# Ledger of designs, part 48: designed miniproteins, single chains

Each design is a single chain, and the fold is of that chain. pLDDT is the mean over its residues in the fold that is shown.

## One batch from the design tools (miniprotein)

Design m1660
Fold by ESMFold2-Fast:
Structure m1660 (fold): chain A 77 residues (1-77)
Amino acid sequence: SSMAEALGKAVEEAGRIGEETARKDIEKAREVALKKARELTEEVGASERDKQLALGLVEHETELFVKEELERRRKEE
């Protein structure tokens, strides 16, 4: 459906921004990614259930990027 496609794109874009933010400012990655996910899901008129699912996916993906970036920095020390 068009909504499923829009939600998929919102998750992908928010995740991409979270990954880029984790590389520059790891502490802000989750906040920035979730803010973008909220903005994109609101713009497409997603239901509360669909918003919660998208935010959960973005939070999970961003936490993985944060863990990877922390491990990378730890190995450089």
Scores: mean pLDDT 83

Design m1661
Fold by ESMFold2-Fast:
Structure m1661 (fold): chain A 95 residues (1-95)
Amino acid sequence: MPPLLEEAKKYLEEAKKILDSGDTSPDAIRKAMDLSLKAAQLVVEFAEREKFPDDVLLRMGEELLKMTMYILQRNVEGAVEYTERLLRIAEEAYR
């Protein structure tokens, strides 16, 4: 696993732990969303550095857009799910 994707995965795992804890406080929700955004940002930086093909970048953009829409809806579960999908596309494309 490349270092940027390993770091992104760690942020995503921390966000998932918050969801699994059942803590629905505003602070917990904000932290989980922030961690998902940090993970997504690292995945985007990695994709730019590795010069992924346009078809892969378009699929990543679709997942990123859906993640952002869930954040705007304050749906942390959806934000985490689509961040995980974004990371998976990057992992598969890098191999």
Scores: mean pLDDT 85

Design m1662
Fold by ESMFold2-Fast:
Structure m1662 (fold): chain A 81 residues (1-81)
Amino acid sequence: NALEAARQAMIEASGGNTETVSFGAASYGARKAAEVLGIENPGLAAAIGTMLAGFYGGESGKVTVDQAAEAALRAAEIAKK
């Protein structure tokens, strides 16, 4: 499913870290979630996913995998409208 695809993509992008991911990895997860859901603009989902990861992680530059996966799904839903 989209959540699982996003989670797998961002864990791989983070070098196998299952606890936290960078904003870049979170953005990549959002793109993958949008692709799985058939959203026509995955790039928009990636951009929104980056913004949402910033809200969760703030100055740390990192978010938990669960927060990033939730952000990815929300970003895909927003991109779909």
Scores: mean pLDDT 75

Design m1663
Fold by ESMFold2-Fast:
Structure m1663 (fold): chain A 89 residues (1-89)
Amino acid sequence: KKQEEEEIKRLELGIKKLEEELKKLGVPLEVSKEEYKKLDEETQEILLQLKLAKLRLEMMKKGVPMEEIDKKIVELEKSYGYNTRTWNE
């Protein structure tokens, strides 16, 4: 219970930070895969992290098990050709 609530709060804060970063860069929050490939690497990472965080937040709020959430996150990352290696967060 407590751990999930803390993760939800961290995701919400992370989403706000990523959205603010994209606004500073003048990048739309929703872009096609073709538009995504034209962006620089840092902007691509921010957009991908935003999409992953939003997906995770929605699934957690719906009570989806963490294992299924992680599976969907990996699938989305692979669909953008991005191999994320997250350290302890």
Scores: mean pLDDT 72

Design m1664
Fold by ESMFold2-Fast:
Structure m1664 (fold): chain A 61 residues (1-61)
Amino acid sequence: MEFLFEFETEKYHWKVYRDPTSSSTVVHTIQTRERNEEELRALAEEVLKEHGGYVAVGVEK
């Protein structure tokens, strides 16, 4: 996987990586509740779905 970019949201610091072998999206959060995971998955799918597979890793601030 290659590093694409990083960004911050209100509660999390994100690092996003591309997986060129997959068209699926994966969102991992190191410290988050179930509801936050769903919101973050939706964000990842919406932002990067057209660029192929990727992994977004979030760390709570």
Scores: mean pLDDT 57

Design m1665
Fold by ESMFold2-Fast:
Structure m1665 (fold): chain A 101 residues (1-101)
Amino acid sequence: SKYASLLTAAAISMIGVKISSDQAIRLKEEGPENLPLLQQYVDGAESGYRSLEEAGKKAVEAAEQESADLAEQARREYERFLKEAREEVERARRALQEAQE
């Protein structure tokens, strides 16, 4: 299923967002002077969010070709994933902002 493949891609992107966010927070606590590396983790979280958004759109389109019920399920699932990923990106951005103060 094309939907299953795209769902896997979205899951990988979400894991990347979470790892990048967690690393930004840890780096702020353990070595706040390493601002270039902290910025890279924030950039990683933002990149992961964009990848998740793209995968989500393609997954909904693939689900629409399989069934209407699956398409509705895919839309709800990806809206939830995007909300969670956005919160993680905001956590990473906050860590960078606090390290710059």
Scores: mean pLDDT 83

Design m1666
Fold by ESMFold2-Fast:
Structure m1666 (fold): chain A 88 residues (1-88)
Amino acid sequence: SELRKEFVEKMIKKAEENADKLTEVDEETIRAAVEAAIEAQKPKAEEAYKKKEPGAETMKKLLEEVLASLPEPVQILIAEEVKKEAEA
């Protein structure tokens, strides 16, 4: 989908722009931080679902809020991981 492509491209750009800021953080710590951020956004997701059917645009906004709430080092590492998966 177009939204998925835009999201992946945005993450690749973030990874490339912040390659020099990349810090070593284990994958388990990254995953735990992402899971906690998603859990914090659940009430907003439920309200969006009650108002309208959750669509790709709503999911994109929720994902962007989750990512924005993560520590910068974790955001950069997730961007790098997305880039690696897109290139594989």
Scores: mean pLDDT 70

Design m1667
Fold by ESMFold2-Fast:
Structure m1667 (fold): chain A 76 residues (1-76)
Amino acid sequence: GKVARELAEKGKEYAKQGNLSKAASLYTSAMLIAMSDGDNEALAYVYRVMAEIEETINGDKERAERLRKLADELLK
């Protein structure tokens, strides 16, 4: 769980710097690690970080809402 969360936070930093390619790579790695560990809490965290970037940097509120719903479903 911790490694996936740290990768997601690093991805957020790259996205804020405008390096969306590096951010996407880090989010993909974070998702794969959380999925491999069966860590739904960590995977939900990754989706929430991605949602924040979609809403605040890309302006895509609809995609952000879908990512938050995916996170919520993982915790049910």
Scores: mean pLDDT 83

Design m1668
Fold by ESMFold2-Fast:
Structure m1668 (fold): chain A 87 residues (1-87)
Amino acid sequence: DELIEELVERIREIMEEHGVEVSDEEAEGLKKMIRELVAAGDIDAARAFALHFVRERAEAAGLSEEQKEELLRRVDEETRRFAEEVA
């Protein structure tokens, strides 16, 4: 739905600002998993999955610890806002 699409687009934008490329296929995979977890009533799992998705790609991209910390902090804020909107 619209909120999940907005969340994933915001995450993608933040990742790209930090030099981490996200393909359309990866973005669709993230959307699908978040939808499934939200439909199951597990918003905390949806947030954890999004953070894990970002962390794995940041590690693979070779970001510094400082860059990873800032990226993950920004994504965590977006997932928290999303949780507030859907709860």
Scores: mean pLDDT 85

Design m1669
Fold by ESMFold2-Fast:
Structure m1669 (fold): chain A 67 residues (1-67)
Amino acid sequence: SEFEKLKKFFEYKIYERLAEEGSPVARQKLEELRASLTPEDIEKYKNKTLEEIVEELQRYLREQAAA
């Protein structure tokens, strides 16, 4: 689902930040997430900020509650 995909990109951005701070566990989690996502989705979301992903998640939750 789109919601599950957005949650994965939220986790991606969190682990990316933690990996930048030197966490090897977060780096490993990033590699696992990359393997579970399509190249198209990675290209779309890798350049978005954490704040942008959070905004999309909030918007999705409001708009997709009827699904």
Scores: mean pLDDT 76

Design m1670
Fold by ESMFold2-Fast:
Structure m1670 (fold): chain A 69 residues (1-69)
Amino acid sequence: MAAEEAKKKEEESARAAGEQIAAGYKKLGEEVDVEELAKKILENPDFAGEELEKLRKKYEEKKKAEEEA
């Protein structure tokens, strides 16, 4: 019983993180697959943090470009 709940919680956490990253990319005009992101997060927990850092940098660059446009 507990094993299936633990796996489901990990999958839900990875999917939630994937959705958060995908929402950020969507604001940048980029479409990314939430399920693929969730799978990568499940394989490498540090992946979410790394993607969020990349997203933050892209967001800052896009915001600056739009302000100067």
Scores: mean pLDDT 75

Design m1671
Fold by ESMFold2-Fast:
Structure m1671 (fold): chain A 88 residues (1-88)
Amino acid sequence: MLGEYLANQALSYIHRGNQYFAQGDYETALQYYEQAIRLAEQALSQGNKRAPEILARAYENLAKVYEAMGDLEKAEEYRKLAEEYRKL
């Protein structure tokens, strides 16, 4: 139950981050995606089976924000993290 709650909260934060990203508010989008990662990591520690996919999605969205901001090195770093979580 706790793991599913945390996973659903992480998805909610991803959704909010996507709204800010669409508006060009990259700094706020980053904060929402980072909070989603923290919640999804907690869900993963609770054995939640959806948590790896949620982490992959959040890291992909971080990569897109950093790419939009011109930080290509961080964008590549977060894309690699997303791929690692997809393999779990």
Scores: mean pLDDT 89

Design m1672
Fold by ESMFold2-Fast:
Structure m1672 (fold): chain A 73 residues (1-73)
Amino acid sequence: SEEIEKAAEEVIASVKAGDADTARQYMEKLAEAAKKDPDLGIEKALEVARTAGEHGNQALADAVRDALGRILK
């Protein structure tokens, strides 16, 4: 699950650094990678969503949650 771990790390780092654009890009990659490994992808995406929300990026957090819905259904 290298792709999932990489994407999640990049999103979290970007959010903490205040780079919302980069965070959104990696969030999209995380959603794609989650299709290959849904269990890990879901857990990582939820952690990313929580972190983004806490840093005032509610739109990004909502986008991550939406992507999870696509994986589940």
Scores: mean pLDDT 73

Design m1673
Fold by ESMFold2-Fast:
Structure m1673 (fold): chain A 72 residues (1-72)
Amino acid sequence: MDSLSRFLGLALEEIGRTPETLELLRQLQEAYAAGDVEGVRRSIDQLLSLVKDPEKREELQRLGDELLAELE
């Protein structure tokens, strides 16, 4: 499974399916498809701020770092 799919799945599992989460995931996917590193970083940061569990936040941060590395 690619890093993007793993990030999306974990974010939905940990934050839940809210309109805010779905919109941020849409923005992340659009930025990733466009190669917009700044857009991907902003969406990741906003999603991380919604994760209450520190261990799960660290896991999402690692997956986010992998996504950013793939765009370089």
Scores: mean pLDDT 81

Design m1674
Fold by ESMFold2-Fast:
Structure m1674 (fold): chain A 76 residues (1-76)
Amino acid sequence: SEAAALTAEAKEALREYIAAYEAGDAAKAAEYRARLGEALRRLLEVTRDDPELLAARLAELEATFRELLEERARRA
């Protein structure tokens, strides 16, 4: 589905954004932040009439973000 594809795109953009941010690559971080924002904007549009689907997709993004934060916390 379009919502699933946009969620996958947002997850990838989020992972790349965090990686670029941690590497100090400001230009790449800005690029992936923009891609993440665009994927989220389109996800909101395609789930406009389906709040349960939106909630499920946002939960997937939250899980991805939590995984990234936990990995970061383990790197002392």
Scores: mean pLDDT 85

Design m1675
Fold by ESMFold2-Fast:
Structure m1675 (fold): chain A 104 residues (1-104)
Amino acid sequence: SEMKNLLLAIASAIVGIYKAKKAGKLEEVEKVLPELIENSTPVLAKVLERAVKLAKEGKSIEEITEEVIKELLEEGVITEEQAKELREIVKKLYESGSVSEVVA
């Protein structure tokens, strides 16, 4: 599903940005952000910019996720059901980062 791929890409961006902040690497992400945006779809570019800004402001992963969802809903990019799916994907990706993607 093209929409499931979009939701996964959005969730990956949110989780990746938040983990970079926790690792003290947010400044390094900001340095490459223009290149990431140039190589992204317009939707993913907006998500990257918003997630970096919110992470820089000290927002939690939950707050970043909800603000991104709010913008996507307001722009008609996703439905409320897809917003629920996105929250679950973010949670799973964040939790699975403590376990290898390849279950040993």
Scores: mean pLDDT 82

Design m1676
Fold by ESMFold2-Fast:
Structure m1676 (fold): chain A 68 residues (1-68)
Amino acid sequence: SKVSEEMRKLAELAEKHPEVAEKLAGKFYDEVLRIRREAGRNGLSPDIIEEKLVEALKKFIEELEKLA
C-alpha cells in the first residue's frame, strides 16, 4: 500500500538520522492523532484516511530530509 511504501522510506531515513527523527516524532504523532479524531468524528472512508496518513508521512519525511 502507499502507507507501507512511505513507512519504508521513513524507516530508512530514521535509521540514518535517529536524533532528528526522534525530535520530529512528537509532531508526527500529534498529526496522526488529529487524523484519527477527524476520522472518528466525521466517519471518513478508509481511502480518505489512507490519503491523509500518506500526506502526513510525506511531510514528516520532507522535514526529516530538510533537517538531516
Scores: mean pLDDT 79

Design m1677
Fold by ESMFold2-Fast:
Structure m1677 (fold): chain A 96 residues (1-96)
Amino acid sequence: SMAKEEEMKKVVRETAEELRPLLSEAQRAELAAKVAKLEAQMKSEEEKEKVELAEDIGIIALAARSGLPEAHKLIEEMAKKLYEIAGLPEEPVEFG
């Protein structure tokens, strides 16, 4: 349902916002450059939403690569919430 999709997007965005301060200055600069390149290709409001989601996913991916326990915990909590919203059985997400 549309309501589930919006709730999932909200969980991803909130997690990305919590993870952003954990990124290094270099990682933030790299992400900003990638987002700016995507924004230069925007032609509609729908494309803007896709760029915003891509930025959120980019933050999460960079945070996952950081090896920080706090980052991994937030990502695992996000995965649990997404599984719950989707109505899927909870499976442990572990960063080996």
Scores: mean pLDDT 79

Design m1678
Fold by ESMFold2-Fast:
Structure m1678 (fold): chain A 84 residues (1-84)
Amino acid sequence: MMSPIQQLQSHGHRVLTLSVQTYVTARQNNDSSIVQQSTQLRNQVRTLMYTAIQSGDQVVMDQAQSQINQIDQQIQDLHSQATR
């Protein structure tokens, strides 16, 4: 069974991968707004993952998971904008 840390890492890595795909597509389309937004969201996910893993605190991990879920939705919206 996956540990809570492994679940957080797995979800975070999926969001990071989508943010990179969104960034590449936006850059090819010369869309500076989506490039900047995808970069900021990617950095937020990295910081949340790092902080949660370093804390070892279940409450902090749960809060990070909730925030990553919100960022996942934002990245999906940006990806839809970049690919149209």
Scores: mean pLDDT 82

Design m1679
Fold by ESMFold2-Fast:
Structure m1679 (fold): chain A 88 residues (1-88)
Amino acid sequence: NVSAKSDEEFKELVEKARKVTEELKAKTPDEKAREAIERHFELRVRAAEIERNKGPQEQLDKIRAEYAQLQKEVEAYLSEKEEELERE
């Protein structure tokens, strides 16, 4: 069954992505940055699952909005840290 083989391949891809994400988090000393990396991974997995299940575009649009918000939060955090470095 093509569907069953696709499910196993998807699981393997998620497991490989998780391993890369954990390695990146292990090299990242900042807690907020680690949280952002985790949220990024979760959003990507959710998007892939919706696409795999041929879910509605509306669900993908919601994930894209969450992703844009996460990017904005990360950019704001990095900007704040840059300002702190300029004060030292």
Scores: mean pLDDT 74

Design m1680
Fold by ESMFold2-Fast:
Structure m1680 (fold): chain A 81 residues (1-81)
Amino acid sequence: SAARVEEMLRDAEALKKKAEEALEKYPDDEEIQKLAEEVIRLTEELFETDRSDTAELGRLLAEALEKMSELEEKIKKLKEE
């Protein structure tokens, strides 16, 4: 449905913003930089995907969420020293 697609796009936009913030805050952490760049790439691919291809939109969002979880875990461990 259109509502589901709009929700996926909104979620992808939020993920991209979080990843961009991580790039700015942790410029010297190679792992964080790589994970954040992967999230940004996946969300950009999602934004360029045909809105009728809900399977591809879902796949890209799921991959972006997985990479974001890895990114958030890495940041958490870094903050806990």
Scores: mean pLDDT 87

Design m1681
Fold by ESMFold2-Fast:
Structure m1681 (fold): chain A 76 residues (1-76)
Amino acid sequence: LIEEIKNMSQSEANEYLRSQGYPRSLREIAREAGVSVSSVLNAVKIAKAMELAKEGKLSYEEVKEAFGSELKELIA
């Protein structure tokens, strides 16, 4: 699960966003927010991991360990 999320492509992230009812692509969200596409992709990966943690399929500790570097990058 965690490895699949970390290896998520922009195309897969766009499909996830559509499944969650978001009408806009990763690129459109990045443009509107004034951030890079990579930043939005990382945010989608974290959101998907947190969703799975809420469902009990992952622990919050696993999410923190797997995405700790991405979280640091977002606040740097």
Scores: mean pLDDT 73

Design m1682
Fold by ESMFold2-Fast:
Structure m1682 (fold): chain A 57 residues (1-57)
Amino acid sequence: MSEHQKRLEAALETMKEVLEKSTDPVVKKIAEKEIEYLEEKLANPDDPAVQAEAASL
């Protein structure tokens, strides 16, 4: 519902696409870490730390 949740979902989709299409193992490792981080944020949108981080995007 919130705009920052939608932005996190869009970022997650982008990172999944990067992970699938990239052949660089370093880029894949970064994408995997980003996906995990974004999934944690989407699971806890009301966490003040998550809210502050989302506002920075």
Scores: mean pLDDT 72

Design m1683
Fold by ESMFold2-Fast:
Structure m1683 (fold): chain A 55 residues (1-55)
Amino acid sequence: GPAEEERRLRLAAEGAGALVEAGMSPETAGKLASQNSGFPAEVILERARELGYRL
């Protein structure tokens, strides 16, 4: 349901944000998180910015 999709998107965004903080490019981090979650990379990266990650 919508709450579960939001939770999964948040986890994907936090994962992508953590990879960028570890030195990965936003493009690569978003692509990897997209492959693992099924959400589009652009959506994941936008959510990571909304959560306060610097991309």
Scores: mean pLDDT 88

Design m1684
Fold by ESMFold2-Fast:
Structure m1684 (fold): chain A 89 residues (1-89)
Amino acid sequence: MTIEVTVKAPVGEVAVVRVTLSGPNEEITGEALYRHPSKGEVAIDKAKLLNEEVVTNSKGEKVKIKEYLVEEVRLAESDELVIKGTVTS
């Protein structure tokens, strides 16, 4: 799994997280969790799905991009994710 962009925004602003998930039960390690505003990981259970798209990555693999509007993001088992959220505190 790879996090391309970390959620980091002032209160009330929209932040974007793009996450690539290559399969079920992949663990997120290192700096990806270190830099998240919620101190690592947050649930996407409060997410509203906005869009789904299938794209081809640089390796020629098909990945599904899901765009969510959330205040919190939990990295889950799936393909590539694009997550938009508002940070509140």
Scores: mean pLDDT 40

Design m1685
Fold by ESMFold2-Fast:
Structure m1685 (fold): chain A 82 residues (1-82)
Amino acid sequence: GEPLEVGGHYLLIISNLPKEVTEEELLELLEKYGKVENLILLPEQGMALAALASKEELEAAVKALNGRVLKGHVLKAEPLVK
């Protein structure tokens, strides 16, 4: 499906996160690829939701983070699609 646009933002789902990861660590990681408009960490589920300003920033973040190892965890990064 096409990436879902919500309020002019594009949503990224990150899963398989280590429980020890902080919102600050995820922000630093994501800010390399684009402006993070909102970030919600769900540590008990090992997930995070990030709102990025553009589709290009979303695509860059997905490419960079999907399959990346963080604290021994292989991350899954995918766009939220309709």
Scores: mean pLDDT 80

Design m1686
Fold by ESMFold2-Fast:
Structure m1686 (fold): chain A 81 residues (1-81)
Amino acid sequence: MVSKAVGKRILAVEYLLQGDLKGAAEAYREAARILEAGGDPAGAEVELARAALIEGDLERAREHVRRGLELDPENEAARRA
């Protein structure tokens, strides 16, 4: 659900501000799981792409962005990722 996913995204940003890249990546993956369960698979792929970028995995990030765009071509979050 959006409200819980937003909470996890805020937590991810807090970890980034603290320099905790592992905590930030895990918080984005938690947001992705909440979005997937809430019926937003495109949003989930965008959050997984953010986690992959934080981990330096550009190929995985690209794959998640591709899947997000296939699920929702007009997804503004995917365009911003």
Scores: mean pLDDT 78

Design m1687
Fold by ESMFold2-Fast:
Structure m1687 (fold): chain A 84 residues (1-84)
Amino acid sequence: SMQDVIARAVILTLNSSVYLAQHLLAQDKWAAAKEVVEGIQQEMVHIEELLAENPNLPSDIKEQAQQAIQQGQEVIAQLQKKLA
């Protein structure tokens, strides 16, 4: 459905941001990585809202969303540990 397409697009956006943040962290570009991580936090909230509003989304999309959120949390934790 169109809702499935939108959900996949939002998940892809979060995954792309996670990939970029990991790349920036690997290059010690901390300020840029911090800005991307702030975006990741907002995208994670957006995905959580999307899942809450669409409880009948296919289970595979829900699983992909949970995996993307987990990856986002890991990148946030990595940056926070280094900034602490």
Scores: mean pLDDT 86

Design m1688
Fold by ESMFold2-Fast:
Parts: C-alpha cells; structure tokens; sequence
Structure m1688 (fold): chain A 61 residues (1-61)
C-alpha cells in the first residue's frame, strides 16, 4: 500500500540521516579526515531528505 511504501521510505531516510550524524561525529574525532567525512555525511543527509520527500509525495497523491 502507499502507506507502507511511505513508511519504508521514512525509515530508510531516518537510517541514512543517522549515518550522516555518525560520520560528522567521526570527523570531529579525527580532524585529518574531517572534510572527507563531512562530505560523506552531507551525501547521506541529501539521500535521507530525498527519501522523505518521496514518502511525502506518495502520501499527498
């Protein structure tokens, strides 16, 4: 169902955002990798936001 699809997208988006936060914290702990890890974190946040938007779109259609 559309509700189940949206729920899955929200759950996946939440996990991706969590990974982004994890990578940000790793960058704070290792300044030599901060720029690299922050760039990776930004990619995870962008992917998480995309999945949330897809979930919202399914529920609004």
Amino acid sequence: SMMEEAKQLYEEGFELRGMGEYLRRQGDADPSRRDELNAQADEYFARGDELQSKGDSILSS
Scores: mean pLDDT 87

Design m1689
Fold by ESMFold2-Fast:
Structure m1689 (fold): chain A 68 residues (1-68)
Amino acid sequence: MVLEQARSSSVLGRLAAKSSKDPDLKARLERSSRRADEAVARGDKDEALRAIDEVIADLREHLRSQLE
């Protein structure tokens, strides 16, 4: 479950990064998404949970700005 969620978060993070015009947020989303991918590749659930949390936080900020 955790690794599957991490992969989903990575996909969403990359999509948000591609559509974002904010270079800072884009860099943060790409970083968190990459960490999620690395955690999945390593089977590291602890890193995966951390990456999921970071991607979700960044996605929440992105969605808030997009809805305005």
Scores: mean pLDDT 78

Design m1690
Fold by ESMFold2-Fast:
Structure m1690 (fold): chain A 70 residues (1-70)
Amino acid sequence: DDLADIMAFQQKMMDGQITSKQATDLAIERLKKEAERMKDQEVLDLVKEAEKDESKLQDAWTKIAQKKMS
């Protein structure tokens, strides 16, 4: 499910396994879809920043995971 996918990508990012541009682009695309579904402006803004700077991906994933668990 979506939450499990988000957690898996977050774990891979923390472990440094998401290193290729292709993997990063897929993660960003997933974040965009999730943010759009949540209709949360804070998450949308974080995803836009992650598109410009992949170091922001961790913040975006963490925020989405927190909102999904609550």
Scores: mean pLDDT 70

Design m1691
Fold by ESMFold2-Fast:
Structure m1691 (fold): chain A 75 residues (1-75)
Amino acid sequence: KKDELARDPQLLARYLRDVVESATDMSPEIKRLLEEAARAAEARDAEKLRKIAEELKKLGALSVAELLEETAENI
């Protein structure tokens, strides 16, 4: 399923929006970056996804950052 998200930018965008909507305790900075990542995925903007992944790594959100990098490689 992680591989499926990485190959489908529209599915990734929906997943990221669902994660933000479902989270009760999420930092505002991570929430903002996930919202930006969803928009970048919808726009098929690989460069923007890589930049957001780097910011997420700095905040310790490593698994999501890896997913964004994999999606960017498939665009």
Scores: mean pLDDT 83

Design m1692
Fold by ESMFold2-Fast:
Structure m1692 (fold): chain A 84 residues (1-84)
Amino acid sequence: DVKKKLEELRREFEERLRELLETELGVSREEIEAMSVDELSQLIRDAMLAGNERVRERAGEISREYAERLRELREKYPEELTRP
């Protein structure tokens, strides 16, 4: 069950990255669907390096939300998820 929730969280995280690129950089839906997560990450990194503070802020929000949901899973399933 927790493995399924982790997989769903990861998929949601990736989807939010896709939405970020679509919304902030104007990348088309077709382009987004053709891209790997590595390519999505590269575009976001390039935008941040180019000084796009909005992309950096939004990417930070997405990462924070992902981290918070991951913490919630650890709280609910401490036996399933070993803490470092």
Scores: mean pLDDT 77

Design m1693
Fold by ESMFold2-Fast:
Structure m1693 (fold): chain A 93 residues (1-93)
Amino acid sequence: VAEEIRKIIEEAAERIIKETNMSKETAALFRQALDLFAQALAARLQGDDARADALGQKAEDLLNKAMSQLSKEQQAIVEKILLEMAKRIAEVL
């Protein structure tokens, strides 16, 4: 389950980077944000809500920083892929 979820998140990250054609610097922020999100979700599944909240906050801060560097059109692509990612994760949980 954890490995399946990580694959879903990694696939979403690569798809976001490819479809938006963002800079390497912004792509690094997105990869870091989604990795932290994967760690937060794993902590949540283990019942460590405090750690999940802390990691989730860091993920959201990095995601917001990356999003601020994107156009409205690129942001819409990111939001679409993140929603598809969330649905796939829900199907595995």
Scores: mean pLDDT 84

Design m1694
Fold by ESMFold2-Fast:
Structure m1694 (fold): chain A 79 residues (1-79)
Amino acid sequence: DKKAILEEIDKVHREIKELLKESMATNPSIKETMQEMLEKADKLLKEAYTADVSQAKKILKELRLLRFQAELIRDMVTG
């Protein structure tokens, strides 16, 4: 079901945005890297809405990896 995949994509994208926002606020020196990650997440979200189910699943996996990377960076700058 493409709808369920898109709902999960929207959730993961929102989580990435908040993680990157917190990281940029805490350490301005990483702003350029965080901005690139945010732009990639936004591009993937846009592509997901026009993708078929198979491609949307691949996009979800890529967004989940990006979220994991954002979590690691947030933990390094805040912890």
Scores: mean pLDDT 83

Design m1695
Fold by ESMFold2-Fast:
Order: structure tokens, then C-alpha cells, then sequence
Structure m1695 (fold): chain A 65 residues (1-65)
């Protein structure tokens, strides 16, 4: 479970970088939504540090959209 969530976080971070490079606010909004869902999933499975990181990234991506 933890390794799967960390893999998902890495994939979404990669997509966030691509959206930033493309200056694509719609893609940044999608990344923010995915990060928020990942944070909820991490919290549900008992990984608060991963949830906090995902939430911070969601907030940041949303602010840049």
C-alpha cells in the first residue's frame, strides 16, 4: 500500500511538472484534484506524512492554476 501511494504521488508530481512547463491551467487544476484525492487515500490508509505532502502540492497547484 505505501509503495503504491508513493508511486502514485511520483506520477502526479511528474504530470504537475509537465503542466507547469506547458503553462496549462486546466492540467494544473486536474493535478490539484488528483493530489487532493491522493491525500484523502493516504490519510485513510494511515500515512499522514504522505497525505500532508499531497495536500500541500494540491494547494500549490491550485494556486498556480
Amino acid sequence: MKEELEKELREVVTRMGEALDANDPAALQQVADEMRKLAEKAKKYGFPELAERAQRLADWARSRA
Scores: mean pLDDT 82

